Designed miniproteins, single chains, continued (3). Designs and how they scored, part 68

Each design is a single chain, and the fold is of that chain. pLDDT is the mean over its residues in the fold that is shown.

## One batch from the design tools (miniprotein)

Design m10359
Fold by ESMFold2-Fast:
Structure m10359 (fold): chain A 87 residues (1-87)
Amino acid sequence: NEMLEIIKTILNTPPGRELNPEEAKKLSEAIDKLINLNSQEKINELLDALVELGIISEEERRYILENLTLEQQIPAALKKINDYLNS
């Protein structure tokens, strides 16, 4: 699952330390893939992966899908990933 692998790359990046160039490149590429999602289908795959990994609840996924525009859903998902990493 491409979305799971992208999110796992972000989650496996160590918080609070300086990244080496290879880690920084992998993280940047993963974030770029998320930012460039341009379809509801791909965003649904992202949100499903976030639920599977325990980053968001099913209720949070539903809220994002029902209350936010496509353009707002990606920033909301990225915020949830960042909140999880800083927890």
Scores: mean pLDDT 78

Design m10360
Fold by ESMFold2-Fast:
Structure m10360 (fold): chain A 93 residues (1-93)
Amino acid sequence: KIEEEKKEFEENKEEIEKELEEWKTTNPLAYYQGVANVEVLKYLIKNKESSDISLEEYLEILEELAKEKEETDPETAEALRAAIERIREKQAA
């Protein structure tokens, strides 16, 4: 499954980036979630892990990715942090 997801992601990377750019102005909430989903998928593919992860594990991955990207891609890091805060707020409610 993960090998197929990797191939599909690599083949559709440009289309995914275009959709995220459109959502950045039309639907910022979808943009933040989309960026988070893409970055977690890339992490899972790189580490050959299952896509069947818990919400808690998903949040841990997002926190690690946000820290790594703070210097190289601060816009993505900010989007990841926004997604984390939103998810945590829903869990607290």
Scores: mean pLDDT 75

Design m10361
Fold by ESMFold2-Fast:
Order: sequence, then C-alpha cells, then structure tokens
Structure m10361 (fold): chain A 74 residues (1-74)
Amino acid sequence: MEILEIKGGIEDVKGKVSVSYVVWRDLETGQKFVSIVAESPNLEDAKKALDEAVKKFEEEGYTVVNKVARVVPL
C-alpha cells in the first residue's frame, strides 16, 4: 500500500472545525482508500464536518476505511 497524500483538510466557515485525512492506494489493485479525522470543541460540529468530508471522498471514488469525530480544544 502506498501513501499518496496526507492533508489537513476542510475548515468550517467559523474556523471551529479541523478535518485531517490520509489517502493511500493499493499498488496491486489501484483501489484508493482514505482515513478521516474531524476535530472540534463541539462533537456535533465535528460529526457534521466528518459527514461532509466522507461524502466528498466517496464522490471521488475513495473507500472510507476509518472515520473519527472527536472533541479537542482548538
């Protein structure tokens, strides 16, 4: 498996949410995978950001293998 990209991702318009992701590809099959972490002082904000990120990656043909919403002080 090859790591294609590690990105800090999408911020909410209020700047209260951080979304980070790691993308990789299976070298044999070419299948693309993503692991997504959404962080916010508010769990509901983190969950919303995670849902939006999951939709975007699925639309681009990625298989979401891990998704985490967690509370952190930002």
Scores: mean pLDDT 71

Design m10362
Fold by ESMFold2-Fast:
Structure m10362 (fold): chain A 70 residues (1-70)
Amino acid sequence: SAERKAIRARITEELEPKWLEEMKKRVAETKEKLKDADPIEKAKALFVTMADAEGEYYDEVLAQTAAAMA
């Protein structure tokens, strides 16, 4: 468990900057596409955009952690 936590922490440190840049890019794109949309629709789209990016990041962290432990 301690070994797994250490490996995951290392992978998280490596991937976090990439995830933050991707999140920032997707948020900016969503805001641009919906600049004239209703505030509620903007909020919904931003929530989905952020949730999707977070899920992809989490999946990547788990996949790389599993590979590193193989």
Scores: mean pLDDT 82

Design m10363
Fold by ESMFold2-Fast:
Structure m10363 (fold): chain A 77 residues (1-77)
Amino acid sequence: HMDERFQAEVDAGVALIALSVAILAEKRELEKGDPTAPKRIEEFEKLMDEISAAVEAGDVEKARELTKKAREFLKSY
């Protein structure tokens, strides 16, 4: 069965994929002239960097916090 670190890494990976897809969608909206897209792209990219750094550092608790934040952030859009 998955240990806590492995589960956190899997959950973080899923969040990173979701953020990547969201960034790609926002870049298409930017091409259509949506003035709010640049801010959303920056927020998604910053969150991806933070999640990747936490996973690389093996900071399970930080990775879990950031993954939860990413899920909440994606739901708010």
Scores: mean pLDDT 78

Design m10364
Fold by ESMFold2-Fast:
Structure m10364 (fold): chain A 67 residues (1-67)
Amino acid sequence: MAEIEEFVKKHVSEKYQAQTLEELLELKEEDPEAFERIFSRLKSLENVTDIDVETELALWRIERWLK
């Protein structure tokens, strides 16, 4: 929990922090393997942006919809 909260506070704009935190927590609960993969990728980026986070979440939603 704390690691996700710290990541969101550091890299996500204040306006979107609450929504992004909720979406990442949902990802972790519904698909912990996808969460680990996505979160590890985001942490490997030197300059993470709101667009990077939203892109990964959008890709996960598409993959989930196709299943």
Scores: mean pLDDT 76

Design m10365
Fold by ESMFold2-Fast:
Parts: structure tokens; C-alpha cells; sequence
Structure m10365 (fold): chain A 63 residues (1-63)
């Protein structure tokens, strides 16, 4: 996956997590990053991991 795809997936996962649990943006970012890593079967490069976290954080803020 590209960093852009990782960001978008992280955003969706982070937003859903924050909407379901009321978690803060940082927690949503962490959970978004973890969810994208699991979906990818692990092995995200640093750019993909950062993008997924940033996406999840943004999703959490928008939730």
C-alpha cells in the first residue's frame, strides 16, 4: 500500500474507534496505525506507519 492509502485507512479506523469509544485523537491515531498494520499483515515501512497514525489521529479529531 502507498503512504496515502495508509493515511486513508488509518483515518477510517481511527474515526470509527473514536466514534465508538470516545477516545482522544492520539489514541485514535495509535489504533488506526495498529489496524492498518494488521490489515497489511505487518511490515509497514516508516512512511506507511506514520501516515496511518496521522490519518487515525485526524479521523479521531473529526469524530
Amino acid sequence: MTPEEAYEKGYEYGKRHAEATGADADTAGTMGGAAVSIEAGGGLNPEQAKAAYEGGKEGGEEA
Scores: mean pLDDT 83

Design m10366
Fold by ESMFold2-Fast:
Formats: C-alpha cells, structure tokens, sequence
Structure m10366 (fold): chain A 86 residues (1-86)
C-alpha cells in the first residue's frame, strides 16, 4: 500500500513539473517565473498535505488514479500542442 502512495505522489509531482515547463514555454515572462518561484516555495507544505490525502485514500482509488494519470497527461499535452498551434 505504501508503495502505491509513493507512486501516486511521484505521479503528482511529475504533473507539477510538466506544468512548470509548459508555463515557461508558453509564457516566458518575469510574471511566470515569479508564480513558479511562489509555487516551489509552497511545494513542501503541498507535498505534506498530499501525503495526508493519499493516506486517507483506499488502495482501489490509488490504483485508479495511477491508471488514469498517463491518459490525463497525454490529453493535457495534446491540448497544449493545440494552443501552441493556434
């Protein structure tokens, strides 16, 4: 069970990293960098809050989340590519 929670946390952190890189690519401004810096400063507290949520989640929910994550990321990347093409 703990391994599933760590996998879910890792997947969530990968989503955050993807969002940061996408924001820098789409909006390479000082305002974007300030927002990223604020998010990074808040990250330890956000990670602890997420760990608490994952501890409350049943195994079935964690497995479902992990199964859906690649599809959600693929959809997000497709949407980002569409925005860049527009």
Amino acid sequence: MEALREQALAAALEEVAFGIELARELFPTPETEAEIAAMEAALPASVEALRAQLEAAPEEELRRYLAEKPELLAAARAAAAELLAA
Scores: mean pLDDT 73

Design m10367
Fold by ESMFold2-Fast:
Structure m10367 (fold): chain A 96 residues (1-96)
Amino acid sequence: MEEEQQRLGAAYIEREARRMAEEAVKRAKEELEKEGIKPTDEAIREAFEEALRIMRETLLEIGRLGGKVSGEELEEIRRRGFEEAVRRAKEILRKG
């Protein structure tokens, strides 16, 4: 089971990190639209790249801790990583 989980883990991390990064950028854009800010395509690309980096690192940390901490602690790490990705995306989109 561990070998199968490791093989699937890399592909899963990449797909899940991308999905979460897309959601983080979407949420950041929605919040900025309420402020009347229209981000540039370049800023959107940079925000996505940074969100993807944060989510990838977060999911890798969750994988590293797997079995050593509770599922509740893993979900808290995931939540904090997502919130940081949204915060960082908003910062980048505002400056673009």
Scores: mean pLDDT 80

Design m10368
Fold by ESMFold2-Fast:
Structure m10368 (fold): chain A 104 residues (1-104)
Amino acid sequence: EEEKVEEEIKEKLEGLRKRLEKEVKTEKDKRLAELELEVTEIALEAFRKLLENYNEENRELMHEASEKNTPLALVEAAVKAGLLPEEVLKRLKELLKEIEKLKK
């Protein structure tokens, strides 16, 4: 099941890379794809760190994060497990806020 989560994140990452390679309609669309790519890369790093450091203490955190399979849930779990610094979570929240502004 953990393998499936990693594959889903990788599929999203490849999809975003292909979107950036193709002709984009606007500068806004390109910026959105770039931000979503960064968010997905951060999520993949968080998931990999959770998987590599899997133990009884972080089992519940990893399970909850895997069920939600969102960048925010994955990074929050990795920070709570001491695997990523809080600065990564802050950066992710800033990226998500910028994405929301661009979608308006």
Scores: mean pLDDT 78

Design m10369
Fold by ESMFold2-Fast:
Parts: C-alpha cells; sequence; structure tokens
Structure m10369 (fold): chain A 55 residues (1-55)
C-alpha cells in the first residue's frame, strides 16, 4: 500500500527515485523547504506531499 501512495505522490511532484531518496533523508523542515523551492509548492502542498511520500 505505501508503495502505491508514494508512486502517486512522486508522479504528482515530478520526482525521480534519486530525488525521493534525497528528500526522505532530509529533516521535515528542510524537506518542506526543498519542495517549495524546487517544485514551486505552497507550504501546505509541500507538507501534504511529504506526508504522502513518507507513508
Amino acid sequence: MNEVIRRNAMADLGLSEEELEELLALPREEAIAWLQRTKGLSRAQAEGALDALRL
């Protein structure tokens, strides 16, 4: 189940597997900042996306 949720979040964000591994290695606030800067997400979108990627 977690793999399907993660794949959908990756597709929505345009993340590669390498970007995902790097993102998941970051502390939560750094991961949120990375998503906002790199993918142009709002804070709320970045938080929701990160939660989906971690599940």
Scores: mean pLDDT 76

Design m10370
Fold by ESMFold2-Fast:
Structure m10370 (fold): chain A 61 residues (1-61)
Amino acid sequence: SPLERLRAEMERWRARYRAGELSLLEVVQRGVELARTASPAERDIIGEALQEMIDEHLAAS
C-alpha cells in the first residue's frame, strides 16, 4: 500500500541518519517538503518518523 511504502521510506531515512549519511536538518527539510502535498494519514506517518528522529538526536546530545 502507499502507506506501507511511505513507512519503509521513513525507515530508510532513519537508517541513513543513524549511519551519518543524512543530517537531521536534511531529514526535516525532506519531511516538511513531502508533507506539503501529503494526505492527513501520510502527514501522521511523516510527523511521527521525524519526531522519533528528533528525539533520538536530542538523546544523543
Scores: mean pLDDT 85

Design m10371
Fold by ESMFold2-Fast:
Structure m10371 (fold): chain A 86 residues (1-86)
Amino acid sequence: DEDEERWRRVLEAVERASRVMREAPGSPEAYRRVAELTEPLLPVAEELSHRHERERLQRAREAGLTPEEIARLDERRRAELIAEER
C-alpha cells in the first residue's frame, strides 16, 4: 500500500546514502550528501514507523502476546537486518 511504498522509498534513500558513505568514508562532502538524501524523508519515516508499530502492537495484544515478547522479537529482527546489511 502507500505506506509500504513510502517506507521502501525511505529505505532505498538510506541505502543510497550508505553507499555514498562507503565510497568516501569520513568525507565531510559525503556526509553532507547523505544528509541531503535522507533529511526530507526522516519525518515521514518516523511517522510511518510509529503508526505501523502501534497497529502491530494492537494486533499482537489481541493475539495474546505481551509487549515484552513483541519487543524481544523486534530486537532480534533488527539485529538480523543489520547483520544482513553488512
Scores: mean pLDDT 69

Design m10372
Fold by ESMFold2-Fast:
Structure m10372 (fold): chain A 64 residues (1-64)
Amino acid sequence: LSEEQRKAAESGVAALEAGDVVAATAGARELAKMGIPLGERALEALRAGDVETALAHLREAAAL
């Protein structure tokens, strides 16, 4: 990942851990726009209300 992509993933993780689903959704969408499949999967999970799956995908993206 680039520095920007990693920062977006880390920000998304922090937002979800704080319960800020709106900020996490914005972060996941930004990663998806950057072509990161884990960002798209996290966005789909958030749309379904599956916060645990979204958090797992964002953590995986941050670890790349």
Scores: mean pLDDT 80

Design m10373
Fold by ESMFold2-Fast:
Structure m10373 (fold): chain A 77 residues (1-77)
Amino acid sequence: MDAREAQVQQELLAVLSEATGLEVSVTVVDGKPAIRLTDPATGETRIIDTEEQEAAFLAAHEAALKAAQAAALAAKA
């Protein structure tokens, strides 16, 4: 179970890191899982530790991926 959970987490973190350009990792804050974001250019670290922030983060990066795909298609056209 642990190895499978680690694999799923690594795949998710890799996708998010690629989509955002940030270092994405899972951490624990006040006994609950949270997402840590680190900007490699500035070294700035942010913690997403609320359900609203987590949902907004995922939704924003989904939109960013779609926007990047649309921009690439427009540039190729």
Scores: mean pLDDT 66

Design m10374
Fold by ESMFold2-Fast:
Formats: structure tokens, C-alpha cells, sequence
Structure m10374 (fold): chain A 85 residues (1-85)
């Protein structure tokens, strides 16, 4: 699915130290979308944003990588919004 493709792209840009945590958050997001649980979707997206910011604060990603991940997350969020209709 397009959701799986965007999730894999986002995961591939995360540093190795955060890949397992990001993968777990993306799987929970997918489950929340399948269950049409809008609250759980918002919680998982928020946690993904926090994880990206944590990687940036630790100097593990550049500003350019952070912006690229933000763009992918925006695309993922728009796709999720359509699936919750």
C-alpha cells in the first residue's frame, strides 16, 4: 500500500539507534488506521514527531534530513486522514 511505502521511506531515514522504536510506532499507527481509531492515530503521529526531534537533538540527523522526514510524515498524515473518512 502507499501507507506501507511512505512508512518504509520514513523508517529508512532514521538512524540505526532509533529504527526499532520507529518501526514499532509505524506498526501501531497502521493498526490504529485499520481500526479507524483517530485518537490512537494522533498519539502515534505525535510520538513519531517526538522521536525525529530527539534524533535531531542528539546530532544523529541533519536539518535537511529532519525536513525530509517532516515532508514524508506530512504525506503519511494526509493519506491516513483520507483512510479515516
Amino acid sequence: SELDKLAQQLLSLMPEEYQEEMKALLEKLKQAVENKDKQAVLEQIGKIVDLIHEAYKKGLISEEQKLQMAELLEQLSELVKKQLE
Scores: mean pLDDT 85

Design m10375
Fold by ESMFold2-Fast:
Structure m10375 (fold): chain A 67 residues (1-67)
Amino acid sequence: SAATERAVALAERLGRGIAGNLELMGAKAEVTVEAVGEGRAVATVKSELGTYRITVDGDGNVEVEKL
């Protein structure tokens, strides 16, 4: 759906932003993005400085969690 595509695009953009900031600090970062239901996506950013999970829903709500 268009909502799922937007959620995935936003999660990817936010995940790449976090990864870019970690890389500026000298860390290597890996970004994985997954659709996890209707209008919802999760981006996972893994690095030596920590692992972060970004959840985006169809209403544009964003949750960032350090794992």
Scores: mean pLDDT 84

Design m10376
Fold by ESMFold2-Fast:
Structure m10376 (fold): chain A 69 residues (1-69)
Amino acid sequence: SEADELAEAFIEAVRNRDEETALRQLRALSKLPAEERAALLKRHPELVTLLGLLQKDGSPELQAAVAEL
């Protein structure tokens, strides 16, 4: 699904330290319906781990974007 592709693109961007792409994908994920986001997080446990890391150690822009989820 497009949501799964967004999650994979976000994970890859974080691994590559591509903050601009990570921020763009994260903002796209935040626009998904709440139930779709919840299902996506269950399918991608690495996404939950990365969101937690960005909330603690990310830039102010990334921390704000994570808070929108």
Scores: mean pLDDT 82

Design m10377
Fold by ESMFold2-Fast:
Structure m10377 (fold): chain A 81 residues (1-81)
Amino acid sequence: MLTAEQAIEIYKELSKYDKLTKEQVIEIINRFDLDPETKEAIIEAINKKEGELSVEEVWNILEQFMSPEELKEFIAKVSKE
């Protein structure tokens, strides 16, 4: 599972781009110390997409790996900053 803190840091990195290649998203994910099972599942989900990914599409994948409580904390922090 992805924590709110990890999600915020990934979101900051992704927000530097309008669109990303699969390779760019995987490189960004690999920069973070995520649980191996969670990391593998995210990479698998990214690899199922065709072509370039928008930040919104990448975010829709990542939110599936967050608990409702972690997602609520993430939204609260992103909305304030």
Scores: mean pLDDT 78

Design m10378
Fold by ESMFold2-Fast:
Structure m10378 (fold): chain A 72 residues (1-72)
Amino acid sequence: VVVELAPGADADEATDALAQAYVLARTTGGSLAELTERLHAQMPEDVVLDEEEALKKLEELLKKAEEEKKLA
């Protein structure tokens, strides 16, 4: 899976992509640093990633994934 941002992506899109990268790294044992670096390379200059929002989305996505895993 490749994490890519559209040209001109805003901070909300970057934060959402970062949350997805956190989920991917945590579930597959992949390199979080590598995914974050690739995301930064695609971001517009001076766009700041909101790590707190990304962690909140990560926690929500992991909880949802665990619930779906128990149901399926």
Scores: mean pLDDT 62

Design m10379
Fold by ESMFold2-Fast:
Parts: C-alpha cells; structure tokens; sequence
Structure m10379 (fold): chain A 71 residues (1-71)
C-alpha cells in the first residue's frame, strides 16, 4: 500500500504524528477487523494524544468488535 510505505518513511524520519495520521487513513482501505486493529494500535503508539480526536472519529466508524477491543 502506498499509504503504508509513506507512513513507514515518515516514522523512520521521526515524523511520528504524520505517520500515525497516514495509518489512520489506511485503516479504511483494509477489509478485516484484525488488520484494522493492528494499524489502529500502531497509530495510537506513534501519535499518542496529538491524534486522539482523529483516532476516536475513525474508531466510531468501525465495527462494535473493534471498538470493544480498543476500550
């Protein structure tokens, strides 16, 4: 995925918040809850509080199972 490659590049450069935002964008391109959870967990780890509002908006659009796993 071009988004995942760019997110890795940004993280390698220490641009963690920008990398986290691209990971949140990439979540919508994934088909399985497990894949979405992996990206969401990584985005939260990299972006922390700086992406909290964006993270909450993305999670609210996802399945109840994903929402429960992140609670």
Amino acid sequence: SPLLREAKRLADEGRYVEAARLLLEAVSTLSTDVQKLVLLTEARRLGGEEIAEEFERVVATLSPAVQRALA
Scores: mean pLDDT 86

Design m10380
Fold by ESMFold2-Fast:
Structure m10380 (fold): chain A 84 residues (1-84)
Amino acid sequence: MIEEKIEKFAEEVHKKNLRGREERLKALRELLEEILGEPFADASVAELLRAAVEAYLREKGITLSAEEQAEVERDIAAAARRVE
């Protein structure tokens, strides 16, 4: 599930027991760079999570409807608040 994919990234950052928001953001960025093979310098948490979701959809060949895209954007926003 897309939501589970986003949640897994958030949990992995939390599990590393990092101090402060900036350290968690840096760890999330590094994790996504390893998974996606793309640099995410200066990206926000929401941008990192969106990139992860977009990469997942691209690899699976999934095309979302406008309604599904809106739901995914809400899930990304919610997950970004949890990571911060």
Scores: mean pLDDT 65

Design m10381
Fold by ESMFold2-Fast:
Structure m10381 (fold): chain A 83 residues (1-83)
Amino acid sequence: MLKVGDYVKVTGPDGRVYGGKVLEVNDDNTVVLELTDPETGRVYTVTGIIGPDGTSILVKSPISGELVTATKISKEEYEKIVG
């Protein structure tokens, strides 16, 4: 199950990989993520819906409007993406 402070990975519609942090987990299965683009250093705040596995998140891309999946990763994997 996702918790505040957990890390996620998202592959954008452009094929770029973003690292994310869970900022909020809500009782209605919505989640707020802080996504970091390692190429530009730009940070996006997005809202997603937690999937039936309790760890996968469906997020609407702010760029294309397409649905993409965020998956839970370790802190080490997150730091490898953004660091």
Scores: mean pLDDT 78

Design m10382
Fold by ESMFold2-Fast:
Structure m10382 (fold): chain A 78 residues (1-78)
Amino acid sequence: VTRETAERLLEQAEGDLADAKKAIENGAPKETVLRLLDRAIFNAERALEVAIKNNDPELVQRAQRLLTEAKELKEKVL
């Protein structure tokens, strides 16, 4: 598994997080927002695993920041 795999997973997670933020702005159901956030968290956790395996500190930091933001937003929605 390569750095490119982690980058793609992070891009997917960033997209899902952005969609979750838009869903909140548009007054979407809580269930819709949580589904997007859970998907973002799942992809970011997988990206973190790949980044750790490849000893890539930049990708590790990026994945950790994304996970923190997604988890904080999930707590605010709950």
Scores: mean pLDDT 85

Design m10383
Fold by ESMFold2-Fast:
Structure m10383 (fold): chain A 68 residues (1-68)
Amino acid sequence: SSSLENDITIGVLRIEASVLGRVLESAQRRGDQDEVAAVRARLEELLARARAVPGTPADLLAEFAALA
């Protein structure tokens, strides 16, 4: 992939992680353990997608893994 394509893909992944992180925080604040588990499963899927993208920063992968 071109550097531009990779930059765009990584940008989209960061936005998705930010949204899921906020949903996770909200679920944790409410004590909804079922929703917490569901959001963590979505974050695991996001991590798998990020690992498939060439040039994804190690710090971003670590951030996704820590949330999932």
Scores: mean pLDDT 79

Design m10384
Fold by ESMFold2-Fast:
Structure m10384 (fold): chain A 81 residues (1-81)
Amino acid sequence: SMMDEVKKLREEISKEIKKLLNAKTEEEMKKYAQKIGELVSKLPPEEKGIMIDLLRMLAASLEKVDPVKSKYLREAVDKAE
């Protein structure tokens, strides 16, 4: 069902976000940001909007603590739109 597909996409997006947050190199962060953007772009419009808002909030919360990861989360949002 569409709901099962959305759930699976959300789980995969969550895993890629965790990989980005645990990444130690910018090369890894870029790779995971690109994958997050691609996966989010596959979500239906309503779920995509919610996920973009969540990613923006996460990026904002990290801006002063980890500005590099914040930057790549914003790049993932730009790619998803």
Scores: mean pLDDT 88

Design m10385
Fold by ESMFold2-Fast:
Structure m10385 (fold): chain A 95 residues (1-95)
Amino acid sequence: DELEKLLKEYGYTGPFDGGELLRIAALEENEEEAVRLVKKALELGSNVNVGGIDPETELITEEMRLSKTPLDLAKENGKEKVVKLLLENGADENA
């Protein structure tokens, strides 16, 4: 699984639902690499509006509850090219 290999290379060990690659891209310091990762995730069918885990679930960690959409992360980290690319591919600014 190509997506699983990429996520493991970035230290993520599960679950592999495609949205995590978009979050990794939003946190990537290299703008060119970030854009490449977003394009790869979209090619693999990732949901651009992937959000955090359901906050009503008591079994999840606080970090998982506070997880943000790829668009929110890209905005907070000043990744203007990633923000543009996500919006062009249907990211909801109000999600």
Scores: mean pLDDT 63

Design m10386
Fold by ESMFold2-Fast:
Structure m10386 (fold): chain A 74 residues (1-74)
Amino acid sequence: MDEEIAELKERVDKLSKEADKLPYVSQELVNKIVAAHLLVVAAEFAKDPQEREDAIRGAKATIEDAENLLKKEK
């Protein structure tokens, strides 16, 4: 579980670095990266196991959406 959250953090950091290399970043991509960060933080600090699992699932989906959007904007 903790290793999964760490992996998600690395994926979000990579997305942020790749977005920083673009001369222009869409608001949609920025919003998805921010949402992914918030979901990873929610998973890390969740007190309830179900809440943590839901946050991890949401983070994964949002990160995948952001990664796909980044590929289109390159």
Scores: mean pLDDT 81

Design m10387
Fold by ESMFold2-Fast:
Structure m10387 (fold): chain A 108 residues (1-108)
Amino acid sequence: SESEVKTLIEEGKTLFKQGKYSEAEKKFVEALKLDPKNAEAIYYLAKSLYKQKRYVEAASVLAFGLGPLGAKGIAADAIEIASKGNKGSKAKVEDLLERAKELFKIED
């Protein structure tokens, strides 16, 4: 339900604020199983992966999560990062996270 998705996102955000990024990741994955198009859950899943230095996985989440939501520019840039896995992935994923936060008006 919408209420269950919201609860999972809030639990994940609480774990994220505590630095428990792997536990936060699991909560956002559960939220996305219930609502695959939830931009906030996609954003926080990618951010949790980013905090774990899993930059290619963070880019993949942004590409395949936000692309279907119409974020074509973010998705294209994220696909390039995910496919190439090259130097500078950290800074490039940071840019994508900031763009996603602004586009979807995601609150901290």
Scores: mean pLDDT 88

Design m10388
Fold by ESMFold2-Fast:
Structure m10388 (fold): chain A 90 residues (1-90)
Amino acid sequence: SPEVQLVLDTLEEAIEAMRSLGDEDVAARLEELLRRFRAARTPEERIAAVREAGEVLIEHYRASDDPNREAIIEYIERLTEWMIRLIERA
C-alpha cells in the first residue's frame, strides 16, 4: 500500500532525525515501534504503533528544555493524526 509505505518513510525519517540530534535512546524506542509496525497484521496494530511513537516523541520534548517544545509537540500531534488517517485509507 502506498499509504502504508508513506507512514514507514515518515517513521524512518523521525528515527534518523533523533539520531542526528544525538537522542539515541529515543531513536532506539522508535526503531522498536517501527519493527512492530512492520510486523503488524491489522490496521489497528499499525495505528497502535504510530500512536505510541507519537507519545514517545511528545514525552521526550515535554521533558526537554527546547524553547520550541510546544510547537514541536503540536507538530508531532498533527503528524501522528495524518499517519493514522493514511492507515485508515489503506
Scores: mean pLDDT 90

Design m10389
Fold by ESMFold2-Fast:
Structure m10389 (fold): chain A 61 residues (1-61)
Amino acid sequence: MSKEELLELLLSVIADEELARELTERLAPYRERLEEMSVEELAEIPGVDRALAKSIKNALE
């Protein structure tokens, strides 16, 4: 997926646009593996809480 697609995904999960933008940069190195990552693996990324990780995983399907 592209960084723009990742940003759109995070904007659907995070109400604060600035936070979603910052997390997009944080998650960009992992974007190729996001669909394969578990909630626990996502929550290990700096800036990602378990609640956010679950929401991201749900949005990824």
Scores: mean pLDDT 79

Design m10390
Fold by ESMFold2-Fast:
Structure m10390 (fold): chain A 100 residues (1-100)
Amino acid sequence: SMMEKLRELIRRFFEENVPVEELTEEITAVIEEAMKKYNLSEEEVQKLIEELEDMMAEILQDYIEEKKLSSEEQEELADKAFELSKKVKEKAEELVKKQK
């Protein structure tokens, strides 16, 4: 499923230290495919982004607990996750505008 694919991409991001820019493009491509295939409304895209952010928070928390990361490492990963979320939102907004 699309959500399983997104979960695997986010997991790799934290575990394999994938650059924010690379993962932004991969996640954006999945969202664009879903928008075209399912004819998603602006509200449905917004909901998808919210579900993605919740998923990122869950995976980040699990990774922190599994690896017993220091407070500094936790803050660095949180900042990286925030930057990814921000860039994905910006790209999704561009895709919504392009369809109008």
Scores: mean pLDDT 83

Design m10391
Fold by ESMFold2-Fast:
Structure m10391 (fold): chain A 83 residues (1-83)
Amino acid sequence: SNDEKGLKKAQTGLELAVQGIEALKQGDYETALKLGSQAHKEGLEGVKLSGGESVSLAIGAALAGIGVAFEAGLKLKRISPSG
């Protein structure tokens, strides 16, 4: 079902976000940026597939992914705190 597909996308996004956080802890900002960006993408796809069930988990995955990617981008100076 679409809800099962959405849940799988949310799970994949969350797993990637956790890996991205571990990369951030190790100072591997390039890997963290890649993993966070992919987690964000998987989370957004999960939101699109969810029929209301699991949508909150997919949103959580997307937000975690963008947070990891943003922090990594700041460390790599690809995103400036000044805009």
Scores: mean pLDDT 80

Design m10392
Fold by ESMFold2-Fast:
Parts: sequence; C-alpha cells; structure tokens
Structure m10392 (fold): chain A 87 residues (1-87)
Amino acid sequence: MHVKEAIEHLREAKRAAEEKDIKKAMKYINEAVNHIRLAREEGEISQEDADKIEEEIQKAVEALKNKDYETAVKHLEEAIRIAEEAL
C-alpha cells in the first residue's frame, strides 16, 4: 500500500531532519512524494488529501533549505498525520 510506504519514508525524513542531515531528509522526502503520487494514480488516496500532504511536505522542504530543522520536523509531522487520517 503506497500510502503506508509514504508514511514510513516521511518518518525517516523527520528523523533525518532531527539529526540535521539535509541530504538524507531530502532523499526520504523524494521517496515519500513518489509513493503519494502512486497512491493517487492507483486510487488509494483522494487528490484533495494528496494535495494537503504535498503542501506540508513542500513547507518542510522550504524549512530545510533555510536550515530551520524544527519547522521542517513540524511540517513532516503534519504530513504524517494527514496521511494516517487518509487511510
């Protein structure tokens, strides 16, 4: 199930952000985004829920670019929450 894979990758991205490892966080974010896209294409998640998750991921990416790790972690936590509620 692609949504569950996305949630696990978002959890790994959050852990990397807490460790201030931007490269590792971005790797797991990209993997999570790919799984959210596949989940939409396969009808596992609505377009509206996928868009909300991707919005929170984008905010986390912007925070990581600014080295604002605390804000990045908060947005990754919100993306995980939305994805779990979409199951």
Scores: mean pLDDT 89

Design m10393
Fold by ESMFold2-Fast:
Structure m10393 (fold): chain A 83 residues (1-83)
Amino acid sequence: MSGKEALEKLLEYIKEKLKEPLKESSEALNRTIEHGIKEGLELLKQPLSDEERERILKGIKKALEYASKESLEKILEYVESLL
């Protein structure tokens, strides 16, 4: 799987999550999740094996389960900027 394919899958996943009723979170939790996801996205730009890239994607998706609507919208814009 290419880095572009990984980002496209994340973009679709975030769009689907934004259709669900989302909970609000503390600012501290939102910042932690946003930072962790951005770090994971930067790792996807590195020369990685398909297995390593899939593992990073699974980690990002798990972090996204805890993201508020505001954080998801910011992450969506960031992912779109990388495509």
Scores: mean pLDDT 76

Design m10394
Fold by ESMFold2-Fast:
Structure m10394 (fold): chain A 57 residues (1-57)
Amino acid sequence: ALAGLEQGLKHESGLVQDAAIEALGKIGGKEADAILQKYADQNDGLGAQARKVLEER
């Protein structure tokens, strides 16, 4: 399940990336959080969305 979501984060489509970020935020827990934190350090829209999801918890 989480491996599929991480593949979604590597997709070039912003719609797929946003869906994967939202799903990871809803799942929560250490594995989902680790993936979100990994991408949160990026200086792009995906990183901004990951930071937002982590901050809203």
Scores: mean pLDDT 75

